# Designed miniproteins, single chains, continued (4): the designs that were tried, part 104

Each design is a single chain, and the fold is of that chain. pLDDT is the mean over its residues in the fold that is shown.

## One batch from the design tools (miniprotein)

Design m15611
Fold by ESMFold2-Fast:
Structure m15611 (fold): chain A 89 residues (1-89)
Amino acid sequence: EKAKKLREEFDKFLESKVVELRKAIMTKNFDLLEPVLKEIQEKIEKLLKEAPDYSPVYKRFLEAIKYLLETKDFEKFLEMMKPILGVLF
């Protein structure tokens, strides 16, 4: 089923990016983080377009990514991520 395949592909994509994402956040290196976040944003937006009601967790993750890209506020980004980290990772 198309929606299931998109979810499985996205989950594998996130797993491949989690180490890179953690390193960029810990070093507060926005120049390394920005391209990774934009790639994640594009993947989430594609998933939500095909399966808009699949998961509110992905909508919250997208909101957190957009906030960080606009403000560069890593501390607030991590606070926004706390309730969803156990579901995504």
Scores: mean pLDDT 73

Design m15612
Fold by ESMFold2-Fast:
Structure m15612 (fold): chain A 92 residues (1-92)
Amino acid sequence: SIQRQIDNIMGRGVDLGNQTITGMSQIDTDLAQRGDQAVRDTQNPSTRRDGARRARSIMGTASSRARRVGDSDTQQTSRRASDLFNQGIDLM
């Protein structure tokens, strides 16, 4: 079902998003805190779509910040997280 596909994609986005937040906590604490809130909001049905939109945007910014400080792992993880949240939004 479409709902199962959304749940699968969003779950993967949350996992990579949380990894990104952990990396960002050492680079940009404010961005990490906003990212954490956005990812948490994706786990509540009433805030899921808005949380996903904010998470997508924040993960994109996180990728750029990680690149600038030479953290290639966080850069790649945040880019993948952004793509997954975007895919989830497209199915909603």
Scores: mean pLDDT 90

Design m15613
Fold by ESMFold2-Fast:
Structure m15613 (fold): chain A 85 residues (1-85)
Amino acid sequence: MLSKEEQEEVEKLSKEYNISKEEAEAALLLAKQPEEELEKLLKEAEEELPELASQIDPATEEQLKKLKEVIEIAEKLREEEKAKK
């Protein structure tokens, strides 16, 4: 589970970006990953999309769109952390 300070960050992100606490938590966890891992996750998602397209219903498309949004927020958080140092 997330630390107390990470939980506070999740709540702040949820309010700032108007996303759910679950999405904010996922974004924060992804931001903690090395940049290399984020690139790898994006590439894997891109390669899996053609297979998913054959069985995608509207609800699944919405979830995939939200997942991309979460990854973009994580990338932004990494950039902010680099600037803070």
Scores: mean pLDDT 66

Design m15614
Fold by ESMFold2-Fast:
Structure m15614 (fold): chain A 99 residues (1-99)
Amino acid sequence: MEFERDVLAALAYILAAISRNAAKRATDPEVQKLLEEAAKHLREAADSINAGDFETAAQHLEKAAEYLEKAYELSGDPSIKGLANAARRLAERTRELAA
C-alpha cells in the first residue's frame, strides 16, 4: 500500500520534528539528549520507510520509543508520553507492512 507507506513516513517525520522541538525546550541536559536521540531514530525510520525497508524502520521506531519513554520517566511531561505511545503504534503498523 504505497499511500499507507507515504502516510507512515510523513508521521515519522512529524514525530521527529516534535521530539526535536521538545529537546530545544528541555531544561534537563539528559532529557534533551534523549529527545535528540529519539528525533534521530524517528528520521532514520522515515527514511527507511521511504526506502521500503520496513524491518529497519520498525527497529528505529522501537528505539525512538525507548528514548522517549526514558525522557518521560525523567521529565514527567505527558506530551513526551504521548510521543512515545505514537512511536510504538507506528512501529507496530510498520511491522505489518514487513509481513
Scores: mean pLDDT 87

Design m15615
Fold by ESMFold2-Fast:
Structure m15615 (fold): chain A 104 residues (1-104)
Amino acid sequence: MPPPVVLAPESVTTYEGEDVTIPGDAVLPPEGEGELLEFEWYFNGKPADSRFKILPSEEAARRGAGHLLIENVKPEDAGTYTVVARGPGGESSASTTLTVLPRP
């Protein structure tokens, strides 16, 4: 079975102090429909720490979604976020750049 195809936006922009969700979606081949995926998030090449939450909504893991929630975003949260999705056919990754703007 081929690996999942991971989809993430190229960039996300938010303001300091907001809660931001970085979407990480994956598409499974037809033979993998209904299979659960494992999602890992990395921040600047390091595993995302306990401040970050992976949000599988109801059925999100079955549909290949693993969104990252960052609560009370700080300027130091700006950088490259990489989502890795693992399934029966292997793994795929996509990267998003988060830009944090100061509040006006």
Scores: mean pLDDT 71

Design m15616
Fold by ESMFold2-Fast:
Structure m15616 (fold): chain A 56 residues (1-56)
Amino acid sequence: DDSRLEKGTEIAYEMMLQGKTEEEIVAELQSLGFSEIEARFAVARARQKLVAEKLE
């Protein structure tokens, strides 16, 4: 379900803006019920959004 991954991506993006590490973000997402794989995909997507923002 893409809606759940999108929510995870939003949380990961906010945490990246706060200066949290990937491992801290993954741990937080897992505490919210995401799997490790879902959490890492959310982090990867959030990082892509951050890179795209810097190029625009």
Scores: mean pLDDT 79

Design m15617
Fold by ESMFold2-Fast:
Structure m15617 (fold): chain A 68 residues (1-68)
Amino acid sequence: SLEDKALEAVDYLLKKGIISEETASKLKKLIEERKYDEAIELVEKLIKENNNHPLLLSLLELLKLLKK
């Protein structure tokens, strides 16, 4: 599912050290609770902090697909 792909993307970002364990846990909870607007806002902040990292941009696109 797209949800499973989004959760796997969060785990991969954590494995690569791009996001913290706290941020990964928060993102997973937002995705599981279907709070996609809040998840998108958080990922957009992470994109700005991580110089438009391609893996964060990919997660953003997955979250936008899940929202609609």
Scores: mean pLDDT 88

Design m15618
Fold by ESMFold2-Fast:
Structure m15618 (fold): chain A 84 residues (1-84)
Amino acid sequence: SSTVERKLRILELLYNSPRPLTTREIAERLGLSQGTVSRLLRELERAGLVRSVRLPSGRRAYLLTPEAIVLLLEGRLREELESL
């Protein structure tokens, strides 16, 4: 589904980022609305695939959980997303 593809693109972007990314930065890099990215990040956080940190600015930024990194490296991330 397009939702699974968008979630995969978010997770791949976070894996390839040297730092946590804000909703705005993810939206800009993927050509998605901030509302769409915010919704998908909440779903991914509930699934235990991303976690949030608070930046000094008070803004939230996101990074992969260790579980998501393992799933990505094992090529099992799509299966996990399709089970959600």
Scores: mean pLDDT 89

Design m15619
Fold by ESMFold2-Fast:
Order: C-alpha cells, then sequence, then structure tokens
Structure m15619 (fold): chain A 83 residues (1-83)
C-alpha cells in the first residue's frame, strides 16, 4: 500500500539521519549539542514506532498516512540542517 511505502521511506530517512548524527557526534566535543541531536533522533524514532502501531491497528489510515508524510518532511529538514 502507499502507507507501507511511506513508512519504508520514513525508515530509510531515519537511518540516514542516524548516520549523520553519529558522524557529527564523532567530530564534535560539544556534549550539549550532542544531547540535543540525539534527542531529535529519539523523538523521530518514537514517532515512527507510534505510526507503525497505528497502521497495525488500522486506526484512521488516511490520517496516519498524512502524519507519516509530515514526519517525512520533518526528518528531511533535520537531515538538511546536519549537512
Amino acid sequence: SSLDELLKELERLLEELRKLVEKWIKESTDKVEQARRLAVLAVAEGALSFLKERRERKSNLQGTEEDVRREIEFVRAKIEELR
């Protein structure tokens, strides 16, 4: 389904974000910024988990698809900020 493909794209983007955060942490000594970047990653991973649970429950599938699209845009913006 289109929702399953969007969830796969969100997973791919989160893996890209994780790699960028890990690279930045290795190159930086700023522990406060490290904590902030890890928090952003954790929030995004939590959102993916919640959206997958909504998909499994088949709860408001159209709204879930819209939420996944918004989360994709959010993660893409965070990736660009770290590049």
Scores: mean pLDDT 83

Design m15620
Fold by ESMFold2-Fast:
Structure m15620 (fold): chain A 72 residues (1-72)
Amino acid sequence: MSPEIQADADLAMGQIGLSVAEKYKEKTPPEELPSDIKLVEKVVKTLEDRDPELAERAKKVKEELEKKLKES
């Protein structure tokens, strides 16, 4: 896949992944937190150069999930 098409696909997937993570963060069971944290971390890395505002939102979701993992 060309770098341009791959970057656009990664951005779209990141936006969808963040929306799902934000909506379900309160209902995520402790057993799934480590995998969800890794997915959100990947979203942050994908978005940080292309959409810094959305990347900051993803960072906040990651921090909330990490806090829940430490409290469980």
Scores: mean pLDDT 72

Design m15621
Fold by ESMFold2-Fast:
Structure m15621 (fold): chain A 74 residues (1-74)
Amino acid sequence: SSGVSQSALRLAEQASNGADPQHIASQANTLARQAERLGLPQGVVDALRQAATLASNGDLQGAADALRQAAQLS
């Protein structure tokens, strides 16, 4: 759980700093799958998937906000 939280916060920082949107989307989807395997709350998984969708649409600020929400819930 703490590992997913730390990874989500790191990814949120990358998104806030203008990292490649496709990279953020890919990493957010990877974290969502890890959260599912670990049995984390559905809210964490949903927030990570929302971050991936927002990043895929080029909304890096929205992705960062969703990633921070996922970290807070995990």
Scores: mean pLDDT 87

Design m15622
Fold by ESMFold2-Fast:
Structure m15622 (fold): chain A 81 residues (1-81)
Amino acid sequence: APSAELIAKAKETLREEAEILAKELGTDALPSEEFIEEKAVELATAFENGLAGKLSREEFEALARRVVEELKEEILRKAKE
């Protein structure tokens, strides 16, 4: 499992990004805490795999871009009632 400190940092970063994205999209809808936690664990795991030489920088950057797009999709999903 990824380190608790790394997960905590990823959660903080994702919450900040979600607030910025929501504002840019013109909504106050935010991802659930469960969604943030899931994506934080994915990013923390990928980062640890990168440090271990199991994941390239390009693969990490692609995964990070994917997480940002998934944040946008979740915000838009929450904004649609």
Scores: mean pLDDT 82

Design m15623
Fold by ESMFold2-Fast:
Structure m15623 (fold): chain A 67 residues (1-67)
Amino acid sequence: GPADAAMAVATLLLSGGGASAEEAEAVGRQVLDGRLDEARAMVRKAHEAGGLSEAQLAAALAAIDRA
């Protein structure tokens, strides 16, 4: 459900080293709130800024899609 997906994406972003704790929490909160398009936009923006690899982007988007 949304809470499990929010935890999964936040944990993935934090453990992967591609995002700060603050960024991971912000993405997780968007997922928890059902704001999945905003969560996807945040993850894509982090990738465009060079913070996430293509593989990390794909994994994070897949985690959001499970919400």
Scores: mean pLDDT 78

Design m15624
Fold by ESMFold2-Fast:
Structure m15624 (fold): chain A 84 residues (1-84)
Amino acid sequence: SLSELSHEEVLELLQEALENKDGEKAKELLDYIKNVLVPEVKKLIEELIAQGKLPESALDDFEKYVSGYLEKVEKAFKEKFPEL
């Protein structure tokens, strides 16, 4: 189950799936990152900001980082799997 893996392990599996040309697995992992991991991390950042443990800029910084990461990964995915 993907929920039992660390964030680093999920990212490593995505990289492996892209390198092995496993489009179905890469799609599954990318969807999990977008729909589960990113929202979970965002919620944790919002909670830490509310507790005064992170600055309000931390959410904007995270969203910029995630947007850049996903753009690069989605570009790589489309280049490797143009029919998916």
Scores: mean pLDDT 81

Design m15625
Fold by ESMFold2-Fast:
Structure m15625 (fold): chain A 103 residues (1-103)
Amino acid sequence: VTVSVDKTVYKPGETLTVYFTAENAARVVVLLVEAETGMVLEEKVVSGSATSADLKAPTGVGKYRVGVAAADASVSEEVAVEAAREGKEAEGVAVAETEVEVV
């Protein structure tokens, strides 16, 4: 799986478009995570055939991680979400991450 974003710096409330490529995934989980706390602020679960998801930049200024997990059909949503949150691969789950800043 690969991940990219349209910008690296966003204003509060601005649309943050996440682009990804995932081959043969049943689902893709996209998370916006506060870098300092690890708190998940936004979660989207999309089809494995999707190539993008829109998130909303939070009102808090600071650094955020965009986590993406591409999961096989045998993997539960909960396992895929945890993999995206931690940025750590699991059996049947590929992960990618990038960093954005809200100013």
Scores: mean pLDDT 78

Design m15626
Fold by ESMFold2-Fast:
Structure m15626 (fold): chain A 90 residues (1-90)
Amino acid sequence: MPVPSVEELLGLVHEAINLVLQGQGDSPEFSETLLQIAEGISLLTAATRDPEAGDRLLRLLSQAIQAALDGDLARVEKLVQEMERLVQEL
């Protein structure tokens, strides 16, 4: 598979969070989006040869999804900004 762009990966993250906020966290669309994000992170970290950055991205994604489920929009925003910075440094 082609390595996703930073913008494409971040777009998928925003889409997953929006699905959770809309109450669609158990939808097929959410599951497919999470799979695409996981595959994208795996391909990006393999291309950069930085598996620790990949682990950090997955941890931040999990925390952002949990914050969205908790309705903590300020925490979601902070975690997404952290992911944006980390992906731009890859």
Scores: mean pLDDT 77

Design m15627
Fold by ESMFold2-Fast:
Structure m15627 (fold): chain A 67 residues (1-67)
Amino acid sequence: MDEKLREIAEETQKRLEEATGVPVSDVEVSVDANGKVVVSFRPERPLSPEQIAAAQRVVEEAQKRAS
């Protein structure tokens, strides 16, 4: 379980950086107590609305992959 989630987190970090053009850290993919896939990350600087939309698409893909 942890191995798969770690791999998804690493791929998600790369895709977030590609989509936004902003370095990101603390990328984490986990499953909460209710079975919901949670994706979190910290961008190095504030994201624009367009970058937020791009990041949201990457997060949705990661959630589908982790399910």
Scores: mean pLDDT 80

Design m15628
Fold by ESMFold2-Fast:
Structure m15628 (fold): chain A 63 residues (1-63)
Amino acid sequence: GAEEAARAVAEAAGVSLEAARRAVDAGMKHGNGSATGAQLAAAGASAEQAERGVRAAIDHGAA
């Protein structure tokens, strides 16, 4: 579910759970990991952290 994806994204990207929830919501609304990655970058994640976050979201069916 979205909450499980948000927790995985927060750990993978090194961002707050609130930032991860926003990133997961963006990915689900747009149906792609690019929206999740863009939101993570806006929250201060590096390119590598954003990529890890996107992978975590995909693995949990949220991007």
Scores: mean pLDDT 80

Design m15629
Fold by ESMFold2-Fast:
Structure m15629 (fold): chain A 68 residues (1-68)
Amino acid sequence: GPLLALLGGLGAASVAADYAYALTGQEPERVEGRGLSDTVGLGVAVAGGKTVVAVSDGLSRTTTVTVV
C-alpha cells in the first residue's frame, strides 16, 4: 500500500544520502526517494558531483548501491 511504498522510498533515499556523504564528505545537494512498489524503493542522492542510486528490495532484503 501507499505507506509501505513511502517507507521503502524513504529508506532507499536515506541509504543513498549516507553513501553520498561517506564518499564526498559533503551534505547531499539533492535527495529523492520513490516507492516503486510496496516492496521496492528507489533513492537518489547528489553530493560533490557524484550521483548515488540505491535500490532496495524488501522481498529479498537486499539493497544495491550504484555510484555514477
Scores: mean pLDDT 76

Design m15630
Fold by ESMFold2-Fast:
Structure m15630 (fold): chain A 101 residues (1-101)
Amino acid sequence: SEAEKKLLELAIEYAEKLEKAESFEEVIEIMRRWLEEATALAPEVAVPSEEELEAAVARAREHMKKLLEETPTEEEVEKALEEIREKARKQREELLKKLEE
């Protein structure tokens, strides 16, 4: 539960950063740093999560490859950024509720 609490606090911190992200490059950098810190905080819990995470990264890479082939418009990128910011805001609110309990 201590490791879970630290991961929850870290997730809240990075959700706040995502809410303020102004570009896709910033989102990627924020997510990369979150991943690095999260794996450092929960080595014992991370063993099953690392395998699932590798699968998730593989799926994300395949999706990005398809997007690159289809060349998304700047408007589509901006919509995706707004959706990421909105999702991060909602996630932060839910995580804060869990931390307070």
Scores: mean pLDDT 68

Design m15631
Fold by ESMFold2-Fast:
Structure m15631 (fold): chain A 100 residues (1-100)
Amino acid sequence: MRLSEEEAELVSRVVKLVSDTLNKEFDKVENPTPEEVAALVGTQLRVLGLAIDLARAGASEEEILRAAAEVLREAAEELEESHPELAEALRRAAEEVEKA
């Protein structure tokens, strides 16, 4: 990926915060299914792609974290019916990410 060192550091900080928050909230999901693990990984990859695109566009850390929180909320809405515990974990993670 062609990022400046500053952009790469920004992406790294955002991805680490989002990943750490998601893992903390996901630890509360009892006996996660393979489908829930795949959905979690997919959501993390979507956040990574978004963070790279926004950092390259000159977005601030606050703007990228706000956009990441929105991705987590959208993922929660998509999973609410099939995986309500994961959806709740994603919503809690979104609130924590938006506060940072």
Scores: mean pLDDT 84

Design m15632
Fold by ESMFold2-Fast:
Structure m15632 (fold): chain A 62 residues (1-62)
Amino acid sequence: MSEEQVRFVSEEVARAIEEVAAGADVDAVNARLRELMTAKGVPEFVIDLAVREIREFAERLA
């Protein structure tokens, strides 16, 4: 990934975590995250890792 893609992924993951912590639906947040990262050309395996992290974070809040 480019340095710009790494920064983008880090910022969007942080935003997704904040949204889930605020009570947002995790499936909706993950769907949006996947769409944004795909549009930015982020590799699929990185997107899958990010989506998994957000889901695991949501499960830990329960």
Scores: mean pLDDT 83

Design m15633
Fold by ESMFold2-Fast:
Structure m15633 (fold): chain A 86 residues (1-86)
Amino acid sequence: MELLREAERLREEAIERATRGLMEKEGLNEESARAYAEDVAEGRLSGVVEPPTEEGKRLKRELEEAGRRARELLERALEELRRAEE
């Protein structure tokens, strides 16, 4: 429903924004920047390195926060769906 779509939109927008920022600030190619952004957004911290620039570190923190919010919205959407099936 609306919360699920909002969570997906927030996640995708955050990944796209971080991908562009990492390309511009860290010099990563699009494939590498997007893979990094997806790992950070989904909380997959295994193998994720800290960006060397302050701008990159800020982008990582903003992406982590956006990913957390998207997961919270997803959890809320799932709870509402479970309640509706009572």
Scores: mean pLDDT 74

Design m15634
Fold by ESMFold2-Fast:
Structure m15634 (fold): chain A 89 residues (1-89)
Amino acid sequence: MPAFSEEQIRKAGEIAKELLETPREELIEEAKASGLSEEEAEEAVEIAREAAELFLKAAEAAEEGKLEEANRLVHEALRMLAEAGRRLA
């Protein structure tokens, strides 16, 4: 898989933090507006939040100079999102 730079990982962490600070109910309504059922929207939001936690941890690791660990966490988050996308389609 491609290696991400420290700057790319920090940016992903900022986006993840914003998602985690957004009320769960707002994220569910956005997902429903995109055509998901309530059950699918709830599952998608929970998975997105779990992936966001991994992106946030990756940004913290990158800030500490642990770029290899940061990349590992980013790849894990992306794999989680890709698997969820396949299951919800």
Scores: mean pLDDT 80

Design m15635
Fold by ESMFold2-Fast:
Order: structure tokens, then sequence, then C-alpha cells
Structure m15635 (fold): chain A 62 residues (1-62)
């Protein structure tokens, strides 16, 4: 998914910058992408998006 690739690139930039606020917003965007992917029947993109959101949420909370 082009949107997933875009979010992954922005996540790498935010991690390099140490921008926790941007990482929080990216986690929300991954969750929204996952919901939208499920509505389209794109289970692979949904699974990846939700996993990345959970990983970012855990990293931010720790």
Amino acid sequence: SARLDELVARTAEALAAGDKSRLQELAKEYRQLGVDALKRGDKETATRAFALAAELEQAIAA
C-alpha cells in the first residue's frame, strides 16, 4: 500500500528525530489505515498497520 509505505517512511524520520509527538500522531494514522483497510477487505495491510500502531504505542508508553 502506498499509504503504508508513506507512513513507514515518516515513522523512520520521526524516530531519527526523537519526535515523540509525531510518533503518537503516526500511531493514530496507522490505526486509521488499518480500519480503512479492513473496510476494503485488505486484511494484509490492516494486519501490518495495526501491528505497527501497537509497536509505536508500546515504544512511546515505555
Scores: mean pLDDT 84

Design m15636
Fold by ESMFold2-Fast:
Structure m15636 (fold): chain A 89 residues (1-89)
Amino acid sequence: ASSLLNEKIGSASSVQEVVELAAEAVESGDGYAVLLAVQKAQELGAPLPVLEALGLAAETFFKSTDPDVPKITKEEAAALLRQVAADLA
């Protein structure tokens, strides 16, 4: 886990910044930082589609056995988060 990513996520002031940091966390393999990003996005009042994208990213680390949950790669999750951040800018 990257303490620097955790600090950046904790100090983020916008949903866009949180989503960009979450993409960086996925790319670096930091599942804990992705969970912090979900929590921070909720605190900042992120809309449901943004929270769903962050949830899919978290799922790539925790691999639920639920067959009803869409399975995507970490690469796909990071790309999705980058696109969501761009759409928020």
Scores: mean pLDDT 79

Design m15637
Fold by ESMFold2-Fast:
Structure m15637 (fold): chain A 82 residues (1-82)
Amino acid sequence: SELRRELARLALEALEAAAAGDVEKAKEAAAELGRLHAEAQGVEEKAEEMAEKAKKIAEEAAANPEEARAALPAARAALAAL
């Protein structure tokens, strides 16, 4: 479950940054999350593709901080349950 905890931690970090409107921090955390997802699925060759896709999603989330803030309680609860 160490991998599951790290994925949840990065997802929360990206959401907290997006909720704060910190576009660069949200993109950085999302890129790491995307790379780790690729590794977890055994498609390491797609790590950078998944990182770029995750960065675009994070940029859009940071442009709508209210939506990101609404997701925080569920994300925090998910990490706490691990």
Scores: mean pLDDT 82

Design m15638
Fold by ESMFold2-Fast:
Formats: structure tokens, sequence, C-alpha cells
Structure m15638 (fold): chain A 115 residues (1-115)
């Protein structure tokens, strides 16, 4: 999945799994950057979590801040940024399943953006 994202021209800015210290829930994050034109760059965010709704909402907010921050950095460099985010929650999912879902969500966003 990472290789497929790179084949579409995406640069992986973040790809990791973690555990929420409070809820002990697992999560997976993918942040990628894709160039659409000489000046247009799109930031992709994807998050999959196994936590309760509150834990998921906190992680979603953190991902949105990361994605917006990347877009602001691009704007300050003279680019015209855009961004999108996809979120997935499954309380029963393993960390491996969450990572696969986050990568699949990022790949689907990249494919849609390249249309």
Amino acid sequence: LVEKLKELGAEILAHYTGVNPVYKSRYAVVVAKIRLSEKEVHIIGALASSGPERAAAELEAALELRVIGEAIDLELQGYKPSYSSEFFRDEKASVEELEERALEAALKQAEKIKE
C-alpha cells in the first residue's frame, strides 16, 4: 500500500501506529503530500482507531491540526494547498487492521485527487 501511494506520486510525511495513553486504544496514522500541478499541492490525512468515540474524536482533531499545519507551511512557501481527511473507527480491530485501513483510505484519496 505504501508503494502504491508512492507510485501515484505521493510523498509520505507520516506513517505510524500508536496507543492512546489514557484509553489504551490503538490507532494508525498516514499523512501524505501529492503534487497536482506546479503550484497546487494536496495534503492527505487518514486515521484508523480502535478507541471509544471520545478517544477517536481527540485523535481526529490532532490529525486535522497536523494536516492544516502542513497546508499552511506550503502556503507560506508560495504553493496553493488543499487538503482532505478520512477517518475509520473499529473497536475490535487489531493494530495491523487499523494500519491497513489508514493506508487504504489514503490511497483512495490519492486516486480520487488524481482524477
Scores: mean pLDDT 83

Design m15639
Fold by ESMFold2-Fast:
Structure m15639 (fold): chain A 70 residues (1-70)
Amino acid sequence: MKIVEDILERIRRGELRVGDVLPTPEQLAAGYGVTVEEAQKAIDELEKLGIVKRIEGKGYIVTENAEKLR
């Protein structure tokens, strides 16, 4: 998935850090030119990989597991 690949690259480059909040599914859909459903599937895949975790009131946060990409 283009979104998954791009987010993983941004983490590797230090553009997204542990504790950073991902854009909402709607914001990602608009930014990448995809449907909200496809953006949500990309977020679900990142969560499955342990790269992000849903936090109530904050959205999806980059986890310490993202350090494995460095």
Scores: mean pLDDT 78

Design m15640
Fold by ESMFold2-Fast:
Structure m15640 (fold): chain A 70 residues (1-70)
Amino acid sequence: MKTFTVTSTWTDADGRTVTSSFTLTEEQIDEIARLHAEYFAELENTEVTDEMIEEMKERILKVLEAHSAA
């Protein structure tokens, strides 16, 4: 099972540094990609395809890989 861990750090209104991390499974990434593809297809008044889902998954994975490497 392939997983991706993303760590985010931000400063809250009180100047406190907050760090959070979360792990996404491939199944969760597939679900997110599917929802994005469906949303985009609806906006463009077209039908969702497996190719659109794969494209969205690739984009999500690239973003996660960039963040997990930092």
Scores: mean pLDDT 72

Design m15641
Fold by ESMFold2-Fast:
Structure m15641 (fold): chain A 60 residues (1-60)
Amino acid sequence: SRALLYRLAARETGVSEAEARRLLDAALRDPTPETYAAVARRLGVSPEAVRNLVEALRRL
C-alpha cells in the first residue's frame, strides 16, 4: 500500500512519515528532474532513488 511505502521511506531516510509523504507527493505532482533533485536533497538520497519511489507509488 502507499501508506506502507511512505512509512518505509521515512524509516530509511530518518524523516517523519508525514514529511516523507509530503516530499514524495510533491514529486508525484511535479515529476521533473528538478523536483526529484530537490526531494532527494531533503531526504538525503539520490534523485534516482526518488524516481524509483515515485514509480512504485504510481503502481499502488
Scores: mean pLDDT 84

Design m15642
Fold by ESMFold2-Fast:
Structure m15642 (fold): chain A 87 residues (1-87)
Amino acid sequence: SAGEAKLKAILEEMKKLAEELKKALEQGDINTAKKLYERMVELAREAEDYARENNLTSAEVNKLLVEMRELVSEAGELLKKAEEEAK
């Protein structure tokens, strides 16, 4: 569906941002990693709102939203660890 295609596109953008966030942290660029994390959080919220407003409740949609939440969670943990290590 068009709704599923939009959510898949958001997930792919979030995967790219997660990869860029990991590279920023490898380079010690915590400020860039924070901005990338904030963008991932915004995209995940946009996806949740879009699914809710359009009554998208298929198993595929739920799987995509779960994957987005997992990406945000992983990115947040990596950022928190990097900030702790930077002191």
Scores: mean pLDDT 88

Design m15643
Fold by ESMFold2-Fast:
Structure m15643 (fold): chain A 95 residues (1-95)
Amino acid sequence: MKKEIDEEMTYEEVVKYAEKLAKENKGTIVVVYFDDGTAIIAGVDEDGNVNISELSKEEAEEVIKAFLKEGKKVIVIKATKQESGKYKLEEEVLE
């Protein structure tokens, strides 16, 4: 399942959106890929705490593969930097 987010977001707003999705989708991780080759991963532990990690795109791809191999869902967001300096988001669920 793939959808575009109509609102452009700052980096800080993208991070908050990823945290929100992780909280709403317990047992899944949210991965955001940026055009510069960086990524963030947001996940919620069993105690309800949100953990965010900044990593490379390559490191994020390995985490996604591991989660999918375990039969878990992953939410992937592609963040494309616009002329405004904000990001346009495209969201996809991988199973």
Scores: mean pLDDT 80

Design m15644
Fold by ESMFold2-Fast:
Structure m15644 (fold): chain A 89 residues (1-89)
Amino acid sequence: MKETLVTTVVIPVTLSDEQLAELVTELQKRLLAVPGVTSARVEGSRDANGWTRLTVTVDLEAPDEASLNQAKRQVSQVIVESARRGLSL
């Protein structure tokens, strides 16, 4: 089974360009390490308030629905952990 996930996370903190680049690079690396992820793209930007916006696109491939759902859960966990890290920068 194949599925593409697209999600946007807004972190209510203003990060420096260096901090934003580090967060984007680390999140993309962690997403690619998830079993079933075939590609991952993370784009970092700032909204009108200066808050950090991450747009995450992940392509998944799995042999069955249970494996696909497990990969989706792991992707969501990685994204949440990265958002928490962003708040602590």
Scores: mean pLDDT 84

Design m15645
Fold by ESMFold2-Fast:
Structure m15645 (fold): chain A 92 residues (1-92)
Amino acid sequence: MKYTEAQIEAELDRVEELIGEVEAMIKRLKEHKPSKEEKQRLARLVAATLIEAVGLRYLVEQNDVSPELQARVDELYERALKAAKEADEILK
């Protein structure tokens, strides 16, 4: 395996930031009727976030990581899926 846990943790931090941005946007858009521009921004952020979350999960599966790091990645992946589902409801 070619990635260190420190390198994977750096990717984890990046994905967590993206998920946080999506979650914050969903919260704001639930408080009012979203504009076309807001829906387009949400759609782009969700797509980018899911790609990054899938990539991170794959990276962890290809490397021997601590159970703690694996649990953090699994939690972020589930958060990304939940955010994508909530975003889909807003985008309809």
Scores: mean pLDDT 81

